# Designed miniproteins, single chains, continued (2), part 36

Each design is a single chain, and the fold is of that chain. pLDDT is the mean over its residues in the fold that is shown.

## One batch from the design tools (miniprotein)

Design m5303
Fold by ESMFold2-Fast:
Structure m5303 (fold): chain A 59 residues (1-59)
Amino acid sequence: SVILRVLQHDLGLSDEQVARLVAMVAAGASVEELAAFLQREKGLSERTARNAARAVVAA
């Protein structure tokens, strides 16, 4: 996904972190769950993490 590649670059996600996000989405993770993951792994603000989580789900 082009969106996932852009998000990986912009947020500085490792390949392992991208793989975990993809697995979470495939398992039906909520935007809140994805945002919590991004906040924990990258220290993103709630707003930034939630916006990124919405983009990942839409991809």
Scores: mean pLDDT 81

Design m5304
Fold by ESMFold2-Fast:
Structure m5304 (fold): chain A 71 residues (1-71)
Amino acid sequence: DELEKLKEEIEKLLEEMRKSKDLAEFEKIARRADEVTRKAASLIEDPEEAKRFVNEVRREIFEAHEELQKS
């Protein structure tokens, strides 16, 4: 399933963002995560489900960014 593979890639990218040491590295990973999230969302038939999925990934990216700023 293409959608499941993309979701796994997103999860790995989120883990890499949480381990990033600087903003430049974080931004590169976050940009890639955004691209993969857009691809995954395009495969979700229900627009409401796609919106919830995108919002959830965006929330995790935001939380990781906040933690990096505190470091």
Scores: mean pLDDT 82

Design m5305
Fold by ESMFold2-Fast:
Structure m5305 (fold): chain A 74 residues (1-74)
Amino acid sequence: SMEERRKRARQLIEEMRAALDAGDYEKAVQLGEEAVKVDPENPEAYRLLARAYARLGRFDEAVEASKKAIEVMK
């Protein structure tokens, strides 16, 4: 259900924030990629993915994630 997908995405986003706070940017990307697969319309997951990609020097992916965050934001 959409409710279960949103709950799972929220849990992944919380784990992603913890990974970012710990400086584990590779883990943050893995969690964020899973979060956007579960809920592809969640702008927060894309914003955090953009941050994680940028910290890893993956700038093309960071730009694309930022664009997607804007596209799905309401």
Scores: mean pLDDT 87

Design m5306
Fold by ESMFold2-Fast:
Structure m5306 (fold): chain A 85 residues (1-85)
Amino acid sequence: MKIRVEAEAPSRETAERLAERVKRAAKEMGIEVRTEVFGTRVRFEAEAPSEEEMNRLLLQIKSLAQREGATVVRVWTGSGKELPL
């Protein structure tokens, strides 16, 4: 299952830190995640073997964003379906 997440951070340093924290969390879960940082915006793209593992990663991304003062602004599946925030 594929998912994409965009988050807006209060600063570029916070965006970069969020990207690193999400990569670390995903690695601990055995999930590969791609991150792109555009100023204060961070995009995450991940693919996991199951919906359960993907939901766990999404919850972790939301939790890490909240801790860093960032806001998740968009979440969608690989098929383009947008998920509620």
Scores: mean pLDDT 80

Design m5307
Fold by ESMFold2-Fast:
Structure m5307 (fold): chain A 68 residues (1-68)
Amino acid sequence: MVEEFRELSRQLEEAIKNKDWAQAIELLERLIELYRELSEKVPDAKEVLDQLIERYREQKREAEEKLK
């Protein structure tokens, strides 16, 4: 799990640097889903994880606007 988060974050940074918005959207969607699953398994961290999820949702929205 932790290694998957790190690898997806690295790939996301690379996609953004390359202005590959389609890839960035896909990676953000995967990160959102993984953090959502994590928040269900670790309720004590839910508030922090929900904030991270919201940040990734906002980044996804920005990337979607770049594709228009």
Scores: mean pLDDT 80

Design m5308
Fold by ESMFold2-Fast:
Structure m5308 (fold): chain A 101 residues (1-101)
Amino acid sequence: MEVSVSVTALDERGAVRVVIETSAGFHWETLFYRPRAGLADIETTAVSAGAAAAGLEVEFDVEVREEDGVLTVRLRVRITHTSAAGETEVWEFEAEESVRV
């Protein structure tokens, strides 16, 4: 199985993109940004989610914080795959990106 995890600062947009993908069919993508059109407040979200498919478990935590005009997104991911033969493989990733908003 192939795993791709990315956290990318999009400086011109004041946003951070998070992508978690596996070749076993898991895909999760979210864009964290400061709301601009019609919103007075900065929206930040902390998300913890897991997905279970046949032999695949994806656990991730996203911490979103804004301090002094800097948006920081921290991702922690644990991916576990158990084959039909009972063999288990684990991937762990941690990434953080910041952008000025």
Scores: mean pLDDT 70

Design m5309
Fold by ESMFold2-Fast:
Structure m5309 (fold): chain A 67 residues (1-67)
Amino acid sequence: MEEGLLEATEGMRRQGLEAVERGDLDRARELARELRELGDYAREELGLDRAAEHAYRASDEVLRLAE
């Protein structure tokens, strides 16, 4: 479960970074929001604090580059 969440986080992070590279900032911001929601789910519903931290960091990275 945790490994699957980390893989999902990395997949979404890559898509967000690719969106930034293309200049698709709306898509990058959407992916950053989805990463934040994944982190909230991992922490609040599953109690997976490390998976949540990875998702939050990925969200912050994509969002920072999209600004």
Scores: mean pLDDT 82

Design m5310
Fold by ESMFold2-Fast:
Structure m5310 (fold): chain A 70 residues (1-70)
Amino acid sequence: MESKSEQYIKLFKELLEELKKNGYSDEEIRKLSEKALEDLREQMKEEGMSESEIEKTLKEMEKILEEILK
């Protein structure tokens, strides 16, 4: 059973991989990812995730973004 945090991280990673696969530049991926992180923050709040869980999830997503953009 995946936690909600794990599900969000997985969705974000899949989004980044699809953007890279479809020929988006690193600059475009970063810009789109910043918007996606804002949207996901609101969704996590709506689902009742704790502030600490949201912060941890966003931090892991930021790490994935930096790995994809290397």
Scores: mean pLDDT 81

Design m5311
Fold by ESMFold2-Fast:
Structure m5311 (fold): chain A 84 residues (1-84)
Amino acid sequence: SREEKIKEMIELLEELIKALEAKDYEKAKELAEELAERARELGYEELAEAFEGLVKLLEREEIPEEEREYVIGVLRQSIEWLKS
């Protein structure tokens, strides 16, 4: 169901946050790519574009700490929005 797919997306978002906190950018990129596809399937086009933007950011050799912290904050807000 749509509700089950949203719950799975929330679980993946929590794993993405964990990967970013650990600075595991390879795992974070894989999770962001999967989240972009899942968001698009659910019709969350803006959220899908945000995850695609994150994939491009994670392909950079170095990610500033301020950008990493900002992204984690946005992802936490996305989880709360999806729970609403």
Scores: mean pLDDT 85

Design m5312
Fold by ESMFold2-Fast:
Structure m5312 (fold): chain A 75 residues (1-75)
Amino acid sequence: MKLSKEALEELLRAAREALEILDEELAENPDNELLKKAKEHLEKAVEAAEKGDGEEALYHEVEATLYLAKYAIEK
């Protein structure tokens, strides 16, 4: 799958905004493994989107969302 430039820009924006929110959560919970994995995937999503790799960016955004959902359930 190859996304349009507009779709990639929206993915990049969403991932960057999610990283800002996640940074605040990590400041309170620096040793939380699920938050660390979510951040790792969001950083990879940003990198993939910047390279124009829409498939890789979407994959990492989905993975980050799953880790964040686990964190929300387990807290």
Scores: mean pLDDT 80

Design m5313
Fold by ESMFold2-Fast:
Structure m5313 (fold): chain A 95 residues (1-95)
Amino acid sequence: RPLTPEEAELRRYAVKKMKEIADLGEKLGLPDDYIAGILQLFADAFRRLMERIEDPEKRREGLDKLYAVVKEGIEQKLSLEEIQARIDAVVEEML
């Protein structure tokens, strides 16, 4: 189905956040495969929020919370499994 203007804007915002995550990982000297894994986890969680939440403000809140836990996990150099667990907790909280 075609995206609403609001869904398209939120998707552009998510892409901007993914770029910020990639830039942070590169600045910290993290491996490319680790950065790619983090971006995949973020993208998958964002898709779940878009499918399960209809409220635009709640979607934006969920996206901001996802970004916060991913950024913190990268800064703490957590494993992909630990970051996935934190992401899953945010998704469950938002439902």
Scores: mean pLDDT 85

Design m5314
Fold by ESMFold2-Fast:
Structure m5314 (fold): chain A 55 residues (1-55)
Amino acid sequence: SMEEKLAELREEAERLLETKSIEEVNKEFARMAKEMDIPEEEALRLYLEIMDKHA
């Protein structure tokens, strides 16, 4: 389901934020979203939510 895909993408993005630069996280997030066939609008919404929580 889309909810499961978004949850998986969120978990991976949060894992990357612990060890990678924001530039690397942005690149990998975009790549993962495309590979998981997540619509750009849904991926952007999730991205903004994650970035709002992580300075």
Scores: mean pLDDT 81

Design m5315
Fold by ESMFold2-Fast:
Structure m5315 (fold): chain A 67 residues (1-67)
Amino acid sequence: SAFELAVAIAAKELGVPAETIRRLVEEVLAGRISQEEAARRLAELSGVPFGSALRTISSLVRVKRAE
């Protein structure tokens, strides 16, 4: 799927396991955490700036919703 490919690319670029990124996006879609909270956790795990993590989370949420 487009989502699985996008997760794999993000995982490789950020050095974070694909399973971890997938779970963060699924928690956002389930309404358990905000996109901002998911981005904060992704920034902490990857070392990238919050804005970069937020763009990644927002993009992945958009791709998954379009399926």
Scores: mean pLDDT 89

Design m5316
Fold by ESMFold2-Fast:
Structure m5316 (fold): chain A 79 residues (1-79)
Amino acid sequence: SREEAEELLEKGKELFEQKKYEEAAKQYDKAIEADPNYAEAHKNKAIAEGKLSKELGKEIEGSKGNQNYILAQRLEAQA
């Protein structure tokens, strides 16, 4: 129902605010399942997926560069 979709959208927005984009996208998916015509749920899902794609790319790059570099710096500081 629309009411269920609105509740799920609200939970998704809260997760999005916490930068939990994957979990937010899942809540938006559930909102779309509850009301497939809920345009706002589709819009918010697209935004969350965009953020997730950027964050995942950044995280992978961080593991190979920035995060791995920071980890190496921390390990050297302990030696």
Scores: mean pLDDT 71

Design m5317
Fold by ESMFold2-Fast:
Structure m5317 (fold): chain A 59 residues (1-59)
Amino acid sequence: SEIENLKKRLEELEKHLASLQARLAQETDPVVRAVMEHEIARLQSEIDELKKKIEELEK
C-alpha cells in the first residue's frame, strides 16, 4: 500500500539521518562538516514532510 511504502521510506531516511549525525560528530574537516550539515537539514525536511503525509493518509 502507499502508506506501507511511505513508512518504509521514512524508516530508511531516519536510519540515514542517524548515520550522518554520528559521522558528523566525528568529522573534523570544516568543509565536509558543512556539506553534512546541509544534507542533514535536507533529510530532516524530507522526514517531516513524509510524517505529515503519513498522518494525513491514516486519518
Scores: mean pLDDT 85

Design m5318
Fold by ESMFold2-Fast:
Structure m5318 (fold): chain A 85 residues (1-85)
Amino acid sequence: MVRAEVVREDPERGVLIARVVVEERDGVLTLDIYLQEGRREGGSDRVTVLSERHYRTVREVASPLPDETLRDIGRALGELALRAL
């Protein structure tokens, strides 16, 4: 199991966070993508989450994928998801 997080500060939309959990187990690849939109509370580093979307994809794979490949997949998906918002 590998976790990747991509954060973008947007002047109009606030804090955008993509969390991607990538797991390969027993020839099954599971991708969990969590997209959060939030706002900083005035003068603090705390972010109030205003919305969350969750997408899950499951695929069979013929060969195990290295953790480095799983991390690269997670980061790329997170970056793409934030650009699509």
Scores: mean pLDDT 76

Design m5319
Fold by ESMFold2-Fast:
Structure m5319 (fold): chain A 74 residues (1-74)
Amino acid sequence: LSPEMQAALARMRAELRATAEAVRATEPPVSDEELREVLRASADRLRAQLAAREGLTIPDDVLEAIVDEVLAEV
């Protein structure tokens, strides 16, 4: 991965972790399935923003790996 891509993916991981923690803190608690859907939607939005603002394209397999990493952390 390029340094620019690595930095972008690190920012995406941080944003998704913050989102997951916020969602986990809600009352009533959401299911793991609902959390995955929220994280996937957030990741898709962040990917679109990176493409539009920085010209970086994130492959689907990399995006899915990041969502799985974040879910394992929270």
Scores: mean pLDDT 80

Design m5320
Fold by ESMFold2-Fast:
Structure m5320 (fold): chain A 87 residues (1-87)
Amino acid sequence: MSEELLKEVERAVLTLAAIVEMKYGTKENAERIIELAQKALELDPNDALAYTVLAKAYKIMGKEEEAEKWRQKALEIDPNNEEAKKL
């Protein structure tokens, strides 16, 4: 049960990362992505990918300070996170 739930969360974060990578820059999509990434972090607060997705979404919204905060958090958990390094 918990293992299957964790796999669904992991899949959701990967889907969100793909949406952010599309670079549409729409504020509505970024807000939805933030909501879903926050839910993923409620289940696993050490999910570097979820923090990277948050950073990208905030950057799309023009919230540079919030984006940097979450980028740093992702790098604290996974220093080799290529996506967070490129932000």
Scores: mean pLDDT 71

Design m5321
Fold by ESMFold2-Fast:
Structure m5321 (fold): chain A 104 residues (1-104)
Amino acid sequence: AATQSPSSLTVPEGGTATITYRASGPVLYAGWALQKPDGTKVALAANGQPAEGRSRFSISISGTTATLTISGVQAEDSGVYYRAVATPGGTFAGQPTTLTVVPA
């Protein structure tokens, strides 16, 4: 199945958030971007490498699975997480994940 999970996630500040994409074939590329509630879009990580200043964000690729992990979540991490994942069968950018960070 080509699915990102969960569709929504609530995490206390300082916690860890995990967003997983399961593809129907091998993952060749995985990247994530965040759209903040104010509409600001931020690149987070691509192909296992965090974007500049985004060391709390990591991507791992294992066969048909790509995982975004956010360590030490902060209030500014709240928003809608969009992915770009490429497989031999094509690129899929389906349903996003909404992350809500609550005070600890």
Scores: mean pLDDT 71

Design m5322
Fold by ESMFold2-Fast:
Structure m5322 (fold): chain A 95 residues (1-95)
Amino acid sequence: SPLEELREILERIKEAKTKEELFEELDEASALIQRLIAETPRGSEAYRLLLEAEQRLGLTRMYLWVEEDVEKAREYAVKEMERVIELVERALALA
């Protein structure tokens, strides 16, 4: 399921040792959410929640680009990914 895939990505983010690994995991999450967006009716509440999740991932990538401390970058990515998962879970419940 998409939620199981996102939770696996979150666990890999928690274990990431480099910023490159964090970016790779965020790219996988973004690709998954883009697939869900493509399958969701435009203008629905589910569609809006998925767009918010994608925007949140984009802002997370921008933060990671400027944050030099890998530990802080990882902590931020974990918190934002948890919020992304909540948005996707809500979107899927509406479908």
Scores: mean pLDDT 90

Design m5323
Fold by ESMFold2-Fast:
Structure m5323 (fold): chain A 58 residues (1-58)
Amino acid sequence: SLQEEIKKVEKEIEKAKKELEKLKKQPNTFDVDVEIGVLEVKIAVLNTVLKILKKKLK
């Protein structure tokens, strides 16, 4: 169902946010900054998917 898909995407966003917070606690190295950037892009894409799914629910 659409509700199950929404819940799945919300769980993926929460996982990515938790990983981002973990990375932010690490030393400011180039590799860490790149990983933070990659996770922020992933979260942005997942939020776009969530917005589309919620729009279809209406």
Scores: mean pLDDT 83

Design m5324
Fold by ESMFold2-Fast:
Structure m5324 (fold): chain A 67 residues (1-67)
Amino acid sequence: LSEKERLVAEATLYFIKGYLYSQSDDPEDLKKAAEWYRKAAELYEQAGETSWAELMRKNADEAEKKA
């Protein structure tokens, strides 16, 4: 895998993890969702995937608001 491919793959795994935690009504799980979404955003940004990074930041903010 190229560096970009590795970053996108890792970001996608963090996105999936964030999504799974975001389906919970537990405030601790929602905080974890936000943390994983923010990590995904940073990796997508490093990969040049700006639209995906913005989506992850939005998801993180929404998870924090619900927590």
Scores: mean pLDDT 86

Design m5325
Fold by ESMFold2-Fast:
Structure m5325 (fold): chain A 66 residues (1-66)
Amino acid sequence: SASARRDLEAALEALRAGDLTTALAGLHGAMKDPSVREAAERAREAALRGDLEAAIEHVEEALKRA
């Protein structure tokens, strides 16, 4: 959805900037869309582990489905 796409794009920019708080908020918003929920949850788990590269990859995957 357009809403999930906006949230995922915001999360991607935040991850690249090292802003975990903003990234996690964007991922939480995106999870409301069931088509991207699994990928957004994987991105959140990676970000919480400090694996920013994996988190970015999962957000990019989710954006392809949004």
Scores: mean pLDDT 84

Design m5326
Fold by ESMFold2-Fast:
Structure m5326 (fold): chain A 81 residues (1-81)
Amino acid sequence: SVEEAKEKLEEMGFNLPEDTSKEELENLIELLEDVNEGLRLIIEGVLKALGIPADETEKAALEKIKENEKEIEEIKKILEE
């Protein structure tokens, strides 16, 4: 539901207005997907271009990006139900 998706986004640190619509949540989720994927491509692309293996910081960032992707997919499913 819209309420469950909103609660999940608030757990992620977003401070959403009480009157946030389903359409506004869908737009926010799409933006979050685009940003998350963009960050992954930048990190992986830079490391690949330089031939540098990921250190602990880059590995942690990529793991967080992967976790965010899973969380975003869960929120999308909640909104589509």
Scores: mean pLDDT 78

Design m5327
Fold by ESMFold2-Fast:
Structure m5327 (fold): chain A 66 residues (1-66)
Amino acid sequence: MSPREEVHLGITRAVSEGLRAGDPEAGAARVRELLDRAVEAGLLTPEQAEALHRAVTESLRLSVAR
């Protein structure tokens, strides 16, 4: 898989794991860490990382808000 796909899969796993554990905040924290590492590794631009983080936080808010 491409490096970018690996990052997306890692983010998806972190979110799913947090939700299944009943701890979506822990999932969001892991996503943040993965995004930070991806930017440092040059796999994502800061703009791409911001967009992904926003999408994850919005998804979690929708899960809480219905």
Scores: mean pLDDT 72

Design m5328
Fold by ESMFold2-Fast:
Structure m5328 (fold): chain A 68 residues (1-68)
Amino acid sequence: SMEELDEGVALLAAAVLATVAKNNPEMPVEELEEEMRRLAERLRRAGAPEEALELFRERGERTIEELR
């Protein structure tokens, strides 16, 4: 199972993406997807396991769907 720290980091990254989306209502889906990719790359380089990256992807995609 995913460690609590890794889960927390993934959820924090998703919250950052949600904040960007809410504060930039005119930002198109393509730009939000680019921000999501940048956050995922930062998590990967920081050593996040694939389970954490997948959790971030799932939450990030739902955030974009809900806010655009």
Scores: mean pLDDT 82

Design m5329
Fold by ESMFold2-Fast:
Structure m5329 (fold): chain A 81 residues (1-81)
Amino acid sequence: SKEEILEGIVKQSEGLIEEAKKIAEAYPELKELTEKIIELLKKMKEAAEKGDLEKAIELAKEAEPLVEELGEKLRTLPNPF
């Protein structure tokens, strides 16, 4: 249902925000990029909590290129372990 999809978006957004915060702490050079992603994820969560599925999807699409950039940068960084 639409309600289940919206609840899923809220929970997924919370998990992704937590992961992005950990990346920002581990890699200070990525802090600006991770903070931009966190801002979009927070807006997506807020839209989903308000029942605005269209707005949540719009914000997810806006975040996609930034998430892809973050993934690419993480692949080029030295393993901290």
Scores: mean pLDDT 84

Design m5330
Fold by ESMFold2-Fast:
Structure m5330 (fold): chain A 77 residues (1-77)
Amino acid sequence: MELLREGHALVGRAQALLKELLEAGRVDDEILELARRLDAAALALAEALRAGDEEAARRELERLRALLAELERRAAS
């Protein structure tokens, strides 16, 4: 349950930030690429959790964290 909750929290943060960027007219090709990668990592995390593959789930969770940090960095500049 912990990995699922953390994944949901990261996805929620990413979605909220993307909405803010869209409303501000600050979405470019790099942000769209980050959004696609975030979606892919979220799907991979969900698949790993369904399969009971904790190791894969942890890897995809770390990928989500890294992508969110990059999105936050770009949003701040």
Scores: mean pLDDT 84

Design m5331
Fold by ESMFold2-Fast:
Formats: structure tokens, sequence, C-alpha cells
Structure m5331 (fold): chain A 78 residues (1-78)
């Protein structure tokens, strides 16, 4: 298997891990956004789902800037 054959699986795993860390810490950072953007290139439906979960976390944390970025990302992926 080449790296290209593994890219979708690695991208999904990284996005899920980033969101899991955000959920534990209560902090959604730029790395979570980037991981979801990468996932959107491979699986836009799952990327929207993870972005919506990340948005809920950002709103619960009161991070208006991050919540706004996530809303823009979700709108772009629809």
Amino acid sequence: MSIDDLEPEITEAMARISLAIAKISGIVDEHVIKAIERLAEVNPEEAIRLAEEALKLAEEAGDKEMAEKLRELIEKLK
C-alpha cells in the first residue's frame, strides 16, 4: 500500500483524535480546524459531523472566535 492508499484512513484517524483531545480538554484549537479541513477532502459528510461536534464544544467553552470559524467551515462544506 502506498501513502496515497493510507491517506484517507490517517486523515480520518487524526481528525477523530484531535476532536477527542478537544472534548477531554474543553479546548478547540486551530489543529482541530485543520484536521477537519483535511478530512473534508476525503469524507465531507464525516467532516461536517465532526465540525458540528467541535462547534458545540467551542460554544460551551465560550470561544466565540473558534465557534465562528467552525460555522464558516460547516457552511463551506454544505
Scores: mean pLDDT 77

Design m5332
Fold by ESMFold2-Fast:
Formats: C-alpha cells, sequence, structure tokens
Structure m5332 (fold): chain A 79 residues (1-79)
C-alpha cells in the first residue's frame, strides 16, 4: 500500500542518518549508495528493486539499530 511505501521510505531515511553518524569509510559509502538507490526505486514504485537493494544494504550493516530499521522497511514492503 502507499502507506507502507511511505513508512518504508521514512525508515530508509532514518537508516541513512544512522549510517552517516555511526559508520565511516568505503562500507558506509556503499550502504548509503544502496539506501539512496532503494529510496529512488520506492519513489518510482519499483518495490522489487527496492527490496533487493535494502537486502544488499542489510548485509553490509553491522550496527543493530540501523539493521533493525532496514529489516522493518523490507518487512513493510513485502506486506
Amino acid sequence: TNENVEKALELVEKAGVLVALRESGERAEQILTLLSKAAEALKKGDIETAIKLLEEARKLVTDPRTAELIEEAIRLLKE
């Protein structure tokens, strides 16, 4: 639903803020790039691409709070 997409986008934005604050270097840049691409996919209504990009970002994330935000976004997008 549009409401789930809006909530997922908010969670992706919050995850990006946490990555910028808590991570550094090349891995942080890779995660931020994946989150940015996921947000653009969500804005275009490409839910499948957004989920794949978020799952890739989740594999790189080590901070548990950031991971939880990404996992919740994926859950909302899957139904």
Scores: mean pLDDT 85

Design m5333
Fold by ESMFold2-Fast:
Structure m5333 (fold): chain A 83 residues (1-83)
Amino acid sequence: MKEELEREINLAFGRILKWLGDEAYAAGDYEEAAELYEKAGEFFLEAGDLESAKEAYEKAAEAYEKAGDEEKAKEAREKAEAL
């Protein structure tokens, strides 16, 4: 039960952060979007949702590239590829 609740909470945070990342990306706030997507990926990973985690990290990499942060973009891509 506790593990199930923690999983549900992590999924909810992942979804909210991904949505906030999408909004930031649409607004052109690419660095903020990338950070939000990366956090979403971490919550999805803790929840065991590897598909959502991978998508979030891929979006983070894209947003970091648009922000001009090649090093963080590479790190985010590597996190996505590891899943």
Scores: mean pLDDT 86

Design m5334
Fold by ESMFold2-Fast:
Structure m5334 (fold): chain A 79 residues (1-79)
Amino acid sequence: MEELERKKKELEELEKKAKELEPKLSEEEKEEVKKLLEEAKKSIEKMGGATSLKEVEENGKKFEEAIEKLKKLLEEVEK
C-alpha cells in the first residue's frame, strides 16, 4: 500500500503546517481547514477499507481534491 502510506504522510505534513499557521487563520479559514482535513481522513479510511480498485481510485481523487484545496488555503495564509 505504498500509495496509501504516501497519502497518509502528505496529510500528516499538512496537518503539522496547519497547526503551525493556526494562530494566523481566521475563524472561517479554521473551519475550512478542519473540513478539508476531515474529508482527507475519510478518503484515506475508505481507501484502506476498499474492496475494489474503483473505490480506491474514487477516494483517491476525493483525497487529492481536499489536499489541493488545503494547500491553496495554507499558501494564501503564508502570503
Scores: mean pLDDT 79

Design m5335
Fold by ESMFold2-Fast:
Structure m5335 (fold): chain A 57 residues (1-57)
Amino acid sequence: MAEEVAREVSESVGAPTIEEAIKKMKQALKEKAKEDPSIDLEKALEVFEKRAKFNLG
């Protein structure tokens, strides 16, 4: 499931590399956090980075 999420996000963003996909996803998360104050942006980014590194290994 985590691998499928990473793949789905990279496809939705249209980034050819995983590094570019991560950068665009971080920017999208920051924009969403501005719209919804209930989103803990720092925690969401940390969990996302940990999962991305685990799936890329």
Scores: mean pLDDT 63

Design m5336
Fold by ESMFold2-Fast:
Structure m5336 (fold): chain A 61 residues (1-61)
Amino acid sequence: SALERAREEARALAEELAKKNPEAGAYARLKLDYIESTLSEEEALEKLTRLVEAARKLLAR
């Protein structure tokens, strides 16, 4: 599903971000955990998409 793909991508990017910036990676992981444990499927997909965009932007630096 789109939600599963977004979760896998967000996790992979958070791990890559942690290699370059451990603090930013930890923060991304915390946000991912919050999204998965607290938000509805629709809200989770929207928040995960934004998290992926933010992580990609940071990794491009």
Scores: mean pLDDT 78

Design m5337
Fold by ESMFold2-Fast:
Structure m5337 (fold): chain A 88 residues (1-88)
Amino acid sequence: SESEAARLFAVGAIYLAAADIEEEMGNTKEATRLKGLGYYYFGLAYEKMGDYEKAIESFEKARDYFRQAGSPMAEEAEKKLEELKKKL
């Protein structure tokens, strides 16, 4: 639903704000991981809206940030990308 998508966008925005705080504290790896989470939630929000092209773009950004951070969430983002590309 639109309300569910709005909540997912809000969660993503909160993670990006948390990333800014971690970066300011010098915690670059954690900041990068949180950027990954922010874009991951944007991907989920676009998926809920049926905007698969924007969902894919968001999950690609999430995957790349998670890879930079060495996070196992990179695999989760890649799985989402594989699923969504099959819908196009």
Scores: mean pLDDT 90

Design m5338
Fold by ESMFold2-Fast:
Structure m5338 (fold): chain A 58 residues (1-58)
Amino acid sequence: GVAEAMLAILEKNGAGKKPTVEDIEEAEKIFLELVPEEDREAVRELMEELKEAIEKLQ
């Protein structure tokens, strides 16, 4: 599903490590190309939350 694809992209970019904000931005770019327009706003919202979580963790 969509969530599984997103996790696969993040893991691929991180090679099993925690991604950086830049990695999330790159994954968002790729993921937005794979999802229909209606889902893109939800993806952006989720990616923003992930970026905030990474920022706080760093």
Scores: mean pLDDT 68

Design m5339
Fold by ESMFold2-Fast:
Structure m5339 (fold): chain A 94 residues (1-94)
Amino acid sequence: SELEVETLATLAIMTLSLVRLYYERQGKKELAEKVKEIIDEVSRAVQSRDATGLRHTAEKARELADEAKKWGDSEVAKMLENAARLIEEAARLL
């Protein structure tokens, strides 16, 4: 349903916004910008009902999660993986 897609997208964006804030506070501007790009892509893809775009955006979130793991930031990696899962579920419902 429309409501389910909007709810999943909102939860993903909220989670990504916390990760973005965390990176900004750590002075990791490039990583914060990558998270912002993912947030913007989720919003655009949901608005345009672009399931393929959402799947590609989920993959970007997973790639960023792998980068976070490389830096030893396991909690941020889990948050990014959870956001990717929510984005993929939203894509499945479109």
Scores: mean pLDDT 89

